# Designs tried in a protein design run: designed miniproteins, single chains, continued (5). Part 1

All scores and structures are predictions.

Each design is a single chain, and the fold is of that chain. pLDDT is the mean over its residues in the fold that is shown.

## One batch from the design tools (miniprotein)

Design m16001
Fold by ESMFold2-Fast:
Structure m16001 (fold): chain A 85 residues (1-85)
Amino acid sequence: SLEEFRRQVAATLRALIDRLKAQGLITDEEYEKLKALVDRLPQASREEFIELLKEMIEILKKSGHPAADDVIETLELIIEELERL
């Protein structure tokens, strides 16, 4: 279901962001911004969910860390899947 998909995506993205923070690859400020966006995902409409993912991509791209590229790619694939709905 879409609700299941949103929950799984939120859990996966939270784990990835927590890993980036633990490895020192994002700042405390970037982590708090990304965490706030992820926390909104399970309750978001489809359109809001896509916009939240796009905001996360913008933050990660501005960080410039190579390890963030895998997270960005994951987010872009999720957006592509949602746009097919």
Scores: mean pLDDT 81

Design m16002
Fold by ESMFold2-Fast:
Structure m16002 (fold): chain A 65 residues (1-65)
Amino acid sequence: SRAEAAGRGAALLAGASEEEARAAGKDVQTAKDANEAANAVRKNAPSLSDKQAEAAGTLAYALGQ
């Protein structure tokens, strides 16, 4: 989906691994707001800092609209 691709892409841009980004993208597609998207990235990309995950989730939600 568009939201899944946005979640994966944003996580990769933030520095997540391919595996983390793929998992983050899958969970981001079910997010209903930017906060849920940020939490999806944090949960699936533990290599990212909280700030990186929040930025990636916010970007993913905006692009996934």
Scores: mean pLDDT 84

Design m16003
Fold by ESMFold2-Fast:
Structure m16003 (fold): chain A 75 residues (1-75)
Amino acid sequence: SVEGKLAQTMAEVSDLIQRGDLEGALELLRESISWLKQQYEQSKDPEEKKKIQEAIDELEQYRRWVEQRLAQRRA
């Protein structure tokens, strides 16, 4: 399910960040966002599309946060 994928991704990303693996967290976020975008394009249900878009928005916000953290380490 989309909700299950979001929950799983959030948990794994949080674990990677806690371990200091920001690059791994970013890769996982990008992969999960790509998967959700494919699900959005394949879905014909407006309610499902809304849930997928909400999941994409949440992961995109997290991706931006991780990218900012990673940039600070390299600056």
Scores: mean pLDDT 85

Design m16004
Fold by ESMFold2-Fast:
Structure m16004 (fold): chain A 100 residues (1-100)
Amino acid sequence: MEKEILENLEKAKKAIEEGDEKEALEHLKKAEKALEELEKTKSELPAEELAEIYERITKKLEEVIKKAEKFPEVLEKAKELYLRAGTEEGIARIQVALGL
């Protein structure tokens, strides 16, 4: 899951740099689907590992957001994914603090 998410976010970033809004949005939608699959299996992973995975995803999304200024639809989708991944990171960090 993580590898598929990060690969699609990197491809979205490259598409943005090349001016291909449609390709960027398609890769963000693929990352969203892979992120949904990660969320379904998250209970199978230790909270510390989940926090690290979501932190890496959030950092890559921040890079996408920085490049997406000229493409409002791409920017909005990247922001949605950033908030989603950031929320899951926060939940995992709370679980780590609770010794879970």
Scores: mean pLDDT 86

Design m16005
Fold by ESMFold2-Fast:
Structure m16005 (fold): chain A 95 residues (1-95)
Amino acid sequence: SRERENDWATAMGLALRALARGESKEELIARLRETLPDRPDLHRLAEESPTVEDFYRRLFLHVSDRILEGIRRAHPELPEEEVEALRERLRKIAE
């Protein structure tokens, strides 16, 4: 749903804030539980991520894949090769 998709963007914002402020992973997880209490999947993803940077990278890749699928649905005329080239570029940026 759109609400669940907005939660990924919210989690990314919290991760970026943590990175900008030098917050610990534990502080991020506490804030994530407070802000998104009904998203145990996102809490688990943060707990399983070794660092805040890794959590952000995982969120970025998930959101990027969803955006690319949206583009593919909206623009079926786009060559598959162009969509895959963009996907590869986004993965390299996340590295």
Scores: mean pLDDT 82

Design m16006
Fold by ESMFold2-Fast:
Structure m16006 (fold): chain A 72 residues (1-72)
Amino acid sequence: AAKANQLVAEGESLFAQKNYAEAIATLSQALAIDPSNLKALRLLGLAYLNLNQTASLNALIAKATAIADATI
């Protein structure tokens, strides 16, 4: 739990510095620990958008939608 939160905070700092590639790597580690971390998912989406990685962004959106809609 604590490690995932630390990685999200590091990813936020990297994103604020516009280090999108490093932010993606760090936030991906956070999601490996906590797959439902909405903050990490949001920041990853924005980082992929900034790097114009549409395929990665679409995959992430599908994952976020599945988490949101999983209660059917």
Scores: mean pLDDT 76

Design m16007
Fold by ESMFold2-Fast:
Structure m16007 (fold): chain A 68 residues (1-68)
Amino acid sequence: HMTPEQQDLLKSLEDQIKKLAERKDIKGLTGLRDLLGGLIEANKDNPEFQKRLSELKKEAEKKIRELS
């Protein structure tokens, strides 16, 4: 199971994706996508957290495509 800190981080990251997309901030979304990639790589031993991070990375990538 994910820790409360990990759950709070996921909520914060999801909210950041929404706000950046609303502002049409492609550079911000790209930076967040890259950050998520690093977090996924760092958390290979935590499959539940890694899965949720991967879902957020895909959402950021989707928003970048929609805005480009």
Scores: mean pLDDT 87

Design m16008
Fold by ESMFold2-Fast:
Structure m16008 (fold): chain A 85 residues (1-85)
Amino acid sequence: DWELLKEAVGLAQQGVQAYYAGDYEKAAELFLKAAETMSKVPGGEEAAKYLREAAKAVKAKDDKKFFEYLGKADEAVKKLAEKLK
């Protein structure tokens, strides 16, 4: 569902904004909501997995793993979006 993909991406973008604002609890919550929404998209399970790992990294204050998993999630979303078109 293209609408679910857009909703999940929007939630993840809000998570990134919360992270840069220093609101790590809100960022982690938004990434978990993005992962839950993404898991409902056919083929979205890989991106959802990386979004959940990004949320865990934020809670652990592991910036290196956060950016690693955020990058992997972004790449998985781009590949998924191309297949849905």
Scores: mean pLDDT 84

Design m16009
Fold by ESMFold2-Fast:
Structure m16009 (fold): chain A 74 residues (1-74)
Amino acid sequence: SELQEMLQKYRAGQLSREETLALMDKMIEKETDPAHKQALQTLQQALQDETPLPPEQADAAVAAFQAAEREILS
């Protein structure tokens, strides 16, 4: 949800790439689950490459994060 909301704001131009990367750094630092951390780091690297982030890649990262979260809650 937080990741999805952040990406929505980035796509809408409400967050700069620098602001988005800084927020992702904070998310990665707070994240204790290795699978969630890896998904966030992969998404952050894609953003750092200065290529447009494909919606499919962003959606896949969010889906992976949510799937890992569901496993923790089970």
Scores: mean pLDDT 69

Design m16010
Fold by ESMFold2-Fast:
Structure m16010 (fold): chain A 74 residues (1-74)
Amino acid sequence: MSLEERLLELERRFVGLVARADLSNPELQALADEAAALLREIKRMLDEGAPEEKIEEKLRQAERVIEELERLVA
């Protein structure tokens, strides 16, 4: 799977979670904000041609935050 495909998959998961999450909960809102910031940073890094290793690190960080959000929303 390409870095772009991995970002797209994380973005799809994030959008689905935000649509069903109770964002009046401060914990869920904080995780959603963190995930959104990481996804935005990864997109910027891809657009700017950042090193693949740096993008991989940020993708792993975003995946962990999204997995935590999934755990709390489910």
Scores: mean pLDDT 84

Design m16011
Fold by ESMFold2-Fast:
Structure m16011 (fold): chain A 80 residues (1-80)
Amino acid sequence: DERKEQYAKVLERMAETLREEAKKSKDPEIQKVLQEMAELFEEAARRVKQAKSDEELDAITRELTRKMNELEEKIQKLKA
């Protein structure tokens, strides 16, 4: 499915961007969180490629969003 492949590519690009941001960060704790975010997007991309329905894609997106919110809260606490 072309839409699934396109979504997976977007997620893979997000992961690549996060890994580059991690390399540029001077804070080791922020670097670690950015690496965790990158791994999360890489795993989501793999799951999207294997998804068999729109319902599975929605479930993957909801889980990704929830986990990303948790990691974003960690970054906010580290910057405070």
Scores: mean pLDDT 83

Design m16012
Fold by ESMFold2-Fast:
Structure m16012 (fold): chain A 106 residues (1-106)
Amino acid sequence: SLSDQYNSQGVDLLRQGRFQESIQQFNRSLQLDPNYGQSWLNLGMSLGALGRYDDSLQYLQRSIQLDPSLTGQALLGMSDVLSRQGRYDDSTRLSDLSDQIFQQQS
């Protein structure tokens, strides 16, 4: 879909560290499909990379609500945000849970 194409372009920009440009692509994806969990996930991760921690956590949680298959990836993103906030014990717990989920999906 066109929504998926914008998401894919956003992912490419995110991998390049071009966080503001990636956010634009994920927003375009979500304007076309506001229920696209993958774009909420990627938007959340991009916001986390920019230090927008509260927005990041909210959108990562939304990605899980819309698409539970993204739970492992979203928890990893939330773990990174918590680590950057100095909440190391909470970060480790979410990272461990993410690892368990990925092991179950293989």
Scores: mean pLDDT 90

Design m16013
Fold by ESMFold2-Fast:
Structure m16013 (fold): chain A 70 residues (1-70)
Amino acid sequence: SAAESAIRVLDVVAEVVPEVRADAEIVKEGVRAGTVDAETEAAARRLEAAMEANREAVLEAMKRAQEALA
């Protein structure tokens, strides 16, 4: 599902950038609950910035995660 895919991406980002693990947990809870509040939006913005700053490492980790599913 889209929610399961999103949670998997968040787990990968949190592993690549440990500094945003708490932000990833906030966003995962929002995905599971189907709600978006100001805290979830702020956490999502920080995750987006971290993903962009670490784009190559995140893409490489995502490729490895996809390969593990095969």
Scores: mean pLDDT 80

Design m16014
Fold by ESMFold2-Fast:
Structure m16014 (fold): chain A 78 residues (1-78)
Amino acid sequence: MKVLEFTIDHTADPAKAMEEIAKAAVEAAVESGEPVKVVIKLNYPDKTVTLELLVKATEEDGELVPEVLSSSVSETPK
């Protein structure tokens, strides 16, 4: 299974970050022909929040979109 890792600072533009992550996940899933694991680390001054997603590419109205099959969240204090 392919794993994609992203680190986002709390000051980053969340909309732009989300678009880049979604595009990368769809491209990786299409390339591998299987679901991909996406690990997103949100970096705050006092903690790190880690999101783990299992994502596949799904066709909706002729467009490839990410479909989340499973998700988990954890927090690590600094």
Scores: mean pLDDT 77

Design m16015
Fold by ESMFold2-Fast:
Structure m16015 (fold): chain A 73 residues (1-73)
Amino acid sequence: SPAELPSEEELKALLAEAEAKYGSSKQLELTYELLKLIKAGDYEGALKLAEEAGAPEQVIADARKLVELAKKK
């Protein structure tokens, strides 16, 4: 369920912990923004961000199916 995803503050704390352990990276920043959009219910914005970031076609296709399921609930 989208409601089971961490809050924006929780995601920010997890990002800070990951950056402290592994160093800051564009991949971590993109992951944080993607999860923030998903948590906000902006699944179409999340798909667009992933596509612009160069996610594989198969990953985008599978994510699109999940967006369709989320819209039905």
Scores: mean pLDDT 69

Design m16016
Fold by ESMFold2-Fast:
Structure m16016 (fold): chain A 82 residues (1-82)
Amino acid sequence: DEAVELAIKELEKIAEEARKLGNFKSAELIEGLVEVIKENKETVTKQSIIDGLDNLIKKLRELGDFETAKKVEELKKKLEEL
C-alpha cells in the first residue's frame, strides 16, 4: 500500500530529524506510531493512518514541538492527496 509505505518512510525521517534536534520525546511519539503501523500493516487503511497523524500532531503541539508538528501536518497533506 503506497500510503502505508510513504507514512512509515516519512515518519521515520521526521523522528530522526527530531532526535538530531534533541527533541527525544517527539521522536519517541513518532516511533511509537511507526511501530503500531508496522504491527498492523495488513489492516491499516489510509484513513486510519491520517487519524493517527492527527492524534500525533495534537501530542506534538502539547509538547511545544511546533516544528515537528508542522512536518507531520505536511505528511498528512501528502497522504490526503494520494
Scores: mean pLDDT 87

Design m16017
Fold by ESMFold2-Fast:
Structure m16017 (fold): chain A 70 residues (1-70)
Amino acid sequence: SPSFRTSLSELLQKEHQKLSLLAQTDAEREIVQEAYIRANRELESHPNPVAAALSIIGEFEDARVQIRNL
């Protein structure tokens, strides 16, 4: 069903927006942008919607950790 892809896209946009609001430096914005690119790849490559959702969340969690450790 195309509806799960819509839900995943909404999840991705929501997580991206949250981190974008947190990013204050060019280095932090680059980390967020890289996470967004990786999350989009996960959304496209995973056949299972639950696995895709977990991978998307994981990419943004990894980005949050990177920003915290700058």
Scores: mean pLDDT 84

Design m16018
Fold by ESMFold2-Fast:
Structure m16018 (fold): chain A 136 residues (1-136)
Amino acid sequence: MSHVQLLDDLFSDDPAVREAALAELRRLAATLSEAELLAMVQLLTDDSMPATVRAMSALLIGLGVDKLSDPSLAVEPLVRALSDPDPRVRRAAAIGLGLIGQRYPELVVEPLRELLADPDPAVREAAALALALIEA
């Protein structure tokens, strides 16, 4: 699966397609070390990187957060990415925060609720999906 296709599948109307995309993202994140996740944080915060790279970095950070010595170190970069000029990055950051929120809801729920007011309808839908992932 390509990274672009994987992002599209994560926002599919078909629950089975969304579940398959999430499973593949979890598989990818499981292969990453803490050092590689910290490299993903650098890629996410580098405005010179393509939006698809920043978006994938946000998702992988969210899935691998428990490998970080301090999960809160992932929260600030992902919250910053909620203000990224590219809506694909904002959507991915919302999902990344939703994945962190499954273990650390107190760190992510407020930023995700604020994102429900985003001008892009797909970003608002991602925020709602992320809040649902926290509740799952």
Scores: mean pLDDT 78

Design m16019
Fold by ESMFold2-Fast:
Structure m16019 (fold): chain A 99 residues (1-99)
Amino acid sequence: MESPSPEAAQLYRPKPLLKELLQSVGETAETYTRAQILRLIYQYLAKEGLVDESDPSRPVVYLSDTLLGKIVGKDSVELSLSDDIEKALEANVTPVPAP
């Protein structure tokens, strides 16, 4: 086997809460790739100042009273273990149906 096929560029339509978050960082597209959505979420975290870097070994993201908190369903997550953000993303997007 020479190389594994790269992941297909699957497009996703954000659900209302995620759409509002993306609009807050200036994005108005109808569909996004998973990588684009993750990048935009991190831009949102930076914009809102939600990252607590008091412990540089385990930066914590505080999500209380934020759109991302409603999407993730938690008050805080550890950024170095942000599997919760990726799982919440999968629950808050609709894949663009293949014909």
Scores: mean pLDDT 70

Design m16020
Fold by ESMFold2-Fast:
Structure m16020 (fold): chain A 74 residues (1-74)
Amino acid sequence: SLRKKLEEARKKVEESKEKKKLVYQGIMLGAQGGLYRMMGQSYNLAGDKKTGEEYRKLGDKLDEEGKKLLEEYK
């Protein structure tokens, strides 16, 4: 029936929106993780190794979260 086909089409649209949302979130988390790693390098160069290591670990965690979201999109 026409109504059943319309319901299936609506479901596909919602699935597509959720997948795009996950991809964008993954990209944003990766970018933020990159920024934190750059800050960690800057602190290390300034002689603050402890703060540099903390920022690097935070960046690594964000990269891992972003990777998980991108893997879910696959």
Scores: mean pLDDT 79

Design m16021
Fold by ESMFold2-Fast:
Structure m16021 (fold): chain A 65 residues (1-65)
Amino acid sequence: MGLRRATPEEQALIDKYLEEVKKAKTWEEVNEIARKLIKDIPDPVLATAGALIIIGEFLDREIKA
């Protein structure tokens, strides 16, 4: 399967950026956070999954507003 289990270090990075995106107010901020996550995680599939989680968190917040 294309997705693998994240290491503790990779999971900590995803959690860090997920907390940052909860504070984001604009798509520009979300895009910057997603770019940082992608740069920090060398596995492209895991990086993509993490970026989608971040985008999904912001979308859920915007839809509720």
Scores: mean pLDDT 75

Design m16022
Fold by ESMFold2-Fast:
Structure m16022 (fold): chain A 81 residues (1-81)
Amino acid sequence: MVEKEEVIVRLDVRLVAKSPADAERAKQLLEAYGLKIERFTGTTIHLRVEGSKEEVDRALNVVDALADLIARREILSEEVR
């Protein structure tokens, strides 16, 4: 039987919050949604997401839901395996 190939995606994203308080709130919400914070410094949050395309898209949807707290989103790297 032919199984659907799963594409493994690794995504590194830098988020810059609108303020330090917004950064702390965004970090709490991202962690509550099960996202791993690789680095947190003042207003900057570094996320790493690795998994299926669907899992990465779900993580990006969580980030988009925090648009009121986030001033800028930068994709630092995207690897497809």
Scores: mean pLDDT 78

Design m16023
Fold by ESMFold2-Fast:
Structure m16023 (fold): chain A 66 residues (1-66)
Amino acid sequence: MTPEEAREMLEKFKELLEAGRSPAEILSELGWGEVLPDGKFVRLPDGRLLNAQDLVEVWKEMLEES
């Protein structure tokens, strides 16, 4: 993911969150992976598990890395 893509994803995530959508619903709707039943974790296509909060942190880090 490029820094520009990460920034766009973070902005869309914030907009949907402000609209009252949960992080798990947003991630599911944007197609970034399979949201697990507990709503805390997202399974990526390569089998990795990420917490929804951790995904937001990754996108923020990508913005700093440029």
Scores: mean pLDDT 65

Design m16024
Fold by ESMFold2-Fast:
Structure m16024 (fold): chain A 91 residues (1-91)
Amino acid sequence: LSDEEIEEILEKLKKIFDKDGDGVISNEEFTEFLHSLGLTDYEVKNSDDFQNFLLSLDKDGDGKISKEELEEFLKSLGITLSDEELEELVK
């Protein structure tokens, strides 16, 4: 991903976090976000892997993704965020 694409991703993530205000995003919100980015096209050939990946992020099964889970997920997509950037997205 280019720096410009990362900037757009950060802006979209910030908007998603702003909706809940609790520092956690739902699996539904995150899935819609990924679809809006077209990332699903990359993973659509392994839809089961994508669903299992979302489930692995939601380790406690509460339908929410924590800041730490989000960081790990983004790194798997080749997106690296600092702790400070993740902290700002969560708030």
Scores: mean pLDDT 58

Design m16025
Fold by ESMFold2-Fast:
Structure m16025 (fold): chain A 106 residues (1-106)
Amino acid sequence: SMKKEEAKKLAEEAFKEALKSKTPEEGVKSFLKAYDELIEKYGKDPEVAFNFAMSVFMLALKTDNPSVLSGAIAVLERVLEEIPLSEIQEGMLALMLGVLQLLLSK
């Protein structure tokens, strides 16, 4: 769907910005800005938010960059906190959040 494609595009744009970030905090800001843009446009739509989180997670797995990993973690935490997800979607995102936290841990 066009909504899924737009979520993927914003995730890719945030990923590129996070790769240019000097700190994990700047990476978090880049990803949360993209997330906020989606929420402003579509509201707390589970389809949009879940697809954005999935795209962000997949991009984070392509790199060990701490700014990207921190940004991805922040997105998944916000989606889990704010979006009315199904039990399956919630379980999947919680597991993916755990994976990202493990990858960021030293």
Scores: mean pLDDT 88

Design m16026
Fold by ESMFold2-Fast:
Structure m16026 (fold): chain A 75 residues (1-75)
Amino acid sequence: TPEVVDLSTLEKMEEFAKRYKKGIARGKILKVPDFRYLSPAGAASLGVRKIIMPSASEEDKKLAETLGIELEVTG
């Protein structure tokens, strides 16, 4: 089962950005506050399977669907 990578803080996102330049997060599930921390295009290029967010706009949902990324809203 793919592990959930929590990117909900600036510090965690900064650490991930350093890893992003050195590797690919294929098949991972990423937990983010919103798409400002990791664009759907960036997630798709990394081979990310699923993004988890506390809330998502209709535009966020459509963008994820267009790029073939599963989106889970935790509420």
Scores: mean pLDDT 64

Design m16027
Fold by ESMFold2-Fast:
Structure m16027 (fold): chain A 93 residues (1-93)
Amino acid sequence: SKVEEALKELLDASKKAHEIARSGTPEEARKAVAQLRKKHDEAMEIILKEDPVFGAELGRKIGGLLTQAEESPDRAGYIEEAAKVAEEGLKKV
């Protein structure tokens, strides 16, 4: 489904961002979070159109974690949690 494809893309993007944030400089980590935010917004636009209730719940959880990643020195930790939320969401579709 479109929801499954969007979630797989978001999960892949989250895993890539996590690796950059874990191994990179603070500057690279900040850029990785910004890139992941754009991928999140793209995925949520699709998911909200197909399943608005699921999209709202998932978007609130992941969006909140990305906000914490943007403001926290523990960017990698919050990105890892966002990836886990996306992975659990994928099991439900």
Scores: mean pLDDT 89

Design m16028
Fold by ESMFold2-Fast:
Parts: sequence; C-alpha cells; structure tokens
Structure m16028 (fold): chain A 94 residues (1-94)
Amino acid sequence: MVTLEEIRELEARVRALSDEQQQALLEKVKEYEEELEEAEKEFLEKGKKLKEELEKKKASEEEVKKALEELLVETFNKNPELFEKLKEIVEAAA
C-alpha cells in the first residue's frame, strides 16, 4: 500500500538529485508520461470537487488538507505498479 510518507520521501529524493540526474530521470519517466498525466488530471478534478463540497459544509482548513492528502494516497493506490516503477527509476538515478 502506498502511503503519504512514501510519496513525500520520493519527492524529497527527486529534489535532492542533480540537474543532470533529474534530466536522466525525466527521459526514463517519459514511458509512463500518459499514466502520470491521467493520475494528475484525476487528482486535480476530484480534489477541486472535494474542496468545494467541504467548503460548502464549512469544513476547517485542516479537514480540507487531510481529505486532499487521503485523495492523493488513493490516487497512487489505484496504480501501485506505477508508483513502484517511479521509485525504481529514482533509485537508479541516485
């Protein structure tokens, strides 16, 4: 199961890479670009709707943030193989 901590660790590792390593990573990620774009689009569309519904219910900023974090975890867990491949590519670049 993909966790929020694993997602944050992956982001931190990518940010720690040199510009040359990041370019090499982007070339390898191109094979999964369509799957990544679909996941991002789904997250943005669902996140916008969720945020609007919570704001109508006068939810706190903390409740909205938690709901969006849960949605991010759910989005990656719909394609855990994609997340594993991204981790593998990042590990190979480092």
Scores: mean pLDDT 78

Design m16029
Fold by ESMFold2-Fast:
Structure m16029 (fold): chain A 66 residues (1-66)
Amino acid sequence: MAQDMRDLLQRLLRDQLSPEQTARLLQEMLRRMGMDALAERVRAQILAMDPQQVRDFLQGELADLA
């Protein structure tokens, strides 16, 4: 579970995906984990960010999982 999220976050950072692609993939992962309300909030948050803010957010989330 936490490892799957960590792997996704590392991939998103490596591949330098757009905010739209990042929001979609995180939303899908959170929905698979049963966190539908959190998935919608995270999607809205990421879509409001520029690419650098998205990277900073992903790095922070990855650090919290360490």
Scores: mean pLDDT 77

Design m16030
Fold by ESMFold2-Fast:
Structure m16030 (fold): chain A 80 residues (1-80)
Amino acid sequence: MLSQAEVEQLLASLDGMISLLEDAARRFPDRKEELNEMKERLEKLKEQLEKDPNNQKVIEEAKKLLREAARKLAELLKAA
């Protein structure tokens, strides 16, 4: 079970990553579809977490997707 502070931190991390993906989609238009797909998945996980903050599967999926998004952004920035 996550504490209220941990849930708020995870939601803030999701919001931050969504913003970074929006910025990346503007900077890398050739990768826009891929970045927007990842953004949409993060937005859905955020909505699910807001409705059920104790859903362990959603929490694990959100953490996993955040790591994948961070890796993707790092790779794009190195390739640019």
Scores: mean pLDDT 82

Design m16031
Fold by ESMFold2-Fast:
Structure m16031 (fold): chain A 95 residues (1-95)
Amino acid sequence: MTPEQLALEVEAGMAILSVAVEKALGREDAIPEALRRMAERFREQGHEALAEAAELGAENPEVGVEILSEGAALLSAGAPVEEVERAIRERIEKA
């Protein structure tokens, strides 16, 4: 696993955890803003498909978390970042 893959896995995990924490606190109205911030961070790093998944999650948190979780699982399995980005784009098209 490369440092880039690990950093992305951590960031995707943090996005998923943020959604879970806000739900647990009864603050579901804060979820869209948290996911939009994550989308900005992914886009700044050049990870456009992950940014789109986070943006989709701002509109539909359950679907966004599912897609981000799939991306995190691929990164954890050692998939290259380009392969993860491609898989996420395909998953968004099916959502």
Scores: mean pLDDT 79

Design m16032
Fold by ESMFold2-Fast:
Structure m16032 (fold): chain A 83 residues (1-83)
Amino acid sequence: SKAEEALKKLDELGQEAAKALEANDLEKLEEIEKKFEELLPEIEKVIKELEERGDLETAEQLRQAVEVLKGNLAAAIEAVKAA
């Protein structure tokens, strides 16, 4: 499903971000942030389609995945910049 594909893409970006943070690789973290920002309109469209058909549980799971990755990326970038 589109929701499963979106969750997989978010998970893959999250894994890449964790590896980049461990390596203190700011350039890679900024690249991942750009990929995430480019992916957001597609994910928002999927969330809207899920809500319109009454799949509120899957829509909320996808929203939570977005918020977690967004927070983790922001924190990782700030941590590497401060180091």
Scores: mean pLDDT 87

Design m16033
Fold by ESMFold2-Fast:
Structure m16033 (fold): chain A 60 residues (1-60)
Amino acid sequence: SPEEIRAQIEELRREHDEYVKRMEELIAKSDPETAAKLRALLERHRAWVDRYIAELEAQA
């Protein structure tokens, strides 16, 4: 249902925000080379979440 999809999107956004916070803390504690690799991983994760949310919104 649209309500269930909306709830899933809200939870996914909340989980993603927590993941970003944890990743940014790890990046801040890492050497420049490792930090660059972690930033690339975070960017890929953001792109994946954005696509998944768009797919869910298209179903609502």
Scores: mean pLDDT 85

Design m16034
Fold by ESMFold2-Fast:
Structure m16034 (fold): chain A 99 residues (1-99)
Amino acid sequence: DEEEKEKLREEAERYLRSAEALVEQAKMMADNAEAASPEEARVLAIGARNAVLLAKGYAEKGVRLAEQAGEDFKKEAEERKKRIEEEGKEILKRVEELE
């Protein structure tokens, strides 16, 4: 069903874009944490970690929906999930050093 695949594609895109936005927010929080006071740095580091974890969950859901939408979009979604996970790992390493 083409209509169902289109809806799944739109839902997958929303989850993937949300995950990508959360990773960018986490990077900004990590950058700010490195320049902040110890008290502020701790809050920002926790925020960055939470954003990365939420982004990973959204990316995984996005890929599952994309798989149902079709092969081409599944491949794009898997590539985007990989980037989200790799960037997330780098952010988590940075904020771990601030704890």
Scores: mean pLDDT 88

Design m16035
Fold by ESMFold2-Fast:
Structure m16035 (fold): chain A 73 residues (1-73)
Amino acid sequence: MEEALEQAEEYLKQKKYEEALSVILALLSEHDRLSEEDARRLLKILEEIAKNAPTEEIRREAKTLARIVEQRV
């Protein structure tokens, strides 16, 4: 969990939004439930992608994943 969160945050710093989403998608595929702390970190990453990503498709994916994260807390 921690390593995946750190990797997603690093990709976000590099503006590698698709790579960050791929890490988050893999993480959510392995974890049916999330701690409040992990969920808040994921939501922060996804909010940044939804706000700053250059394409509508990437922004929509980030919003979809954010909804999934909120449902798993």
Scores: mean pLDDT 83

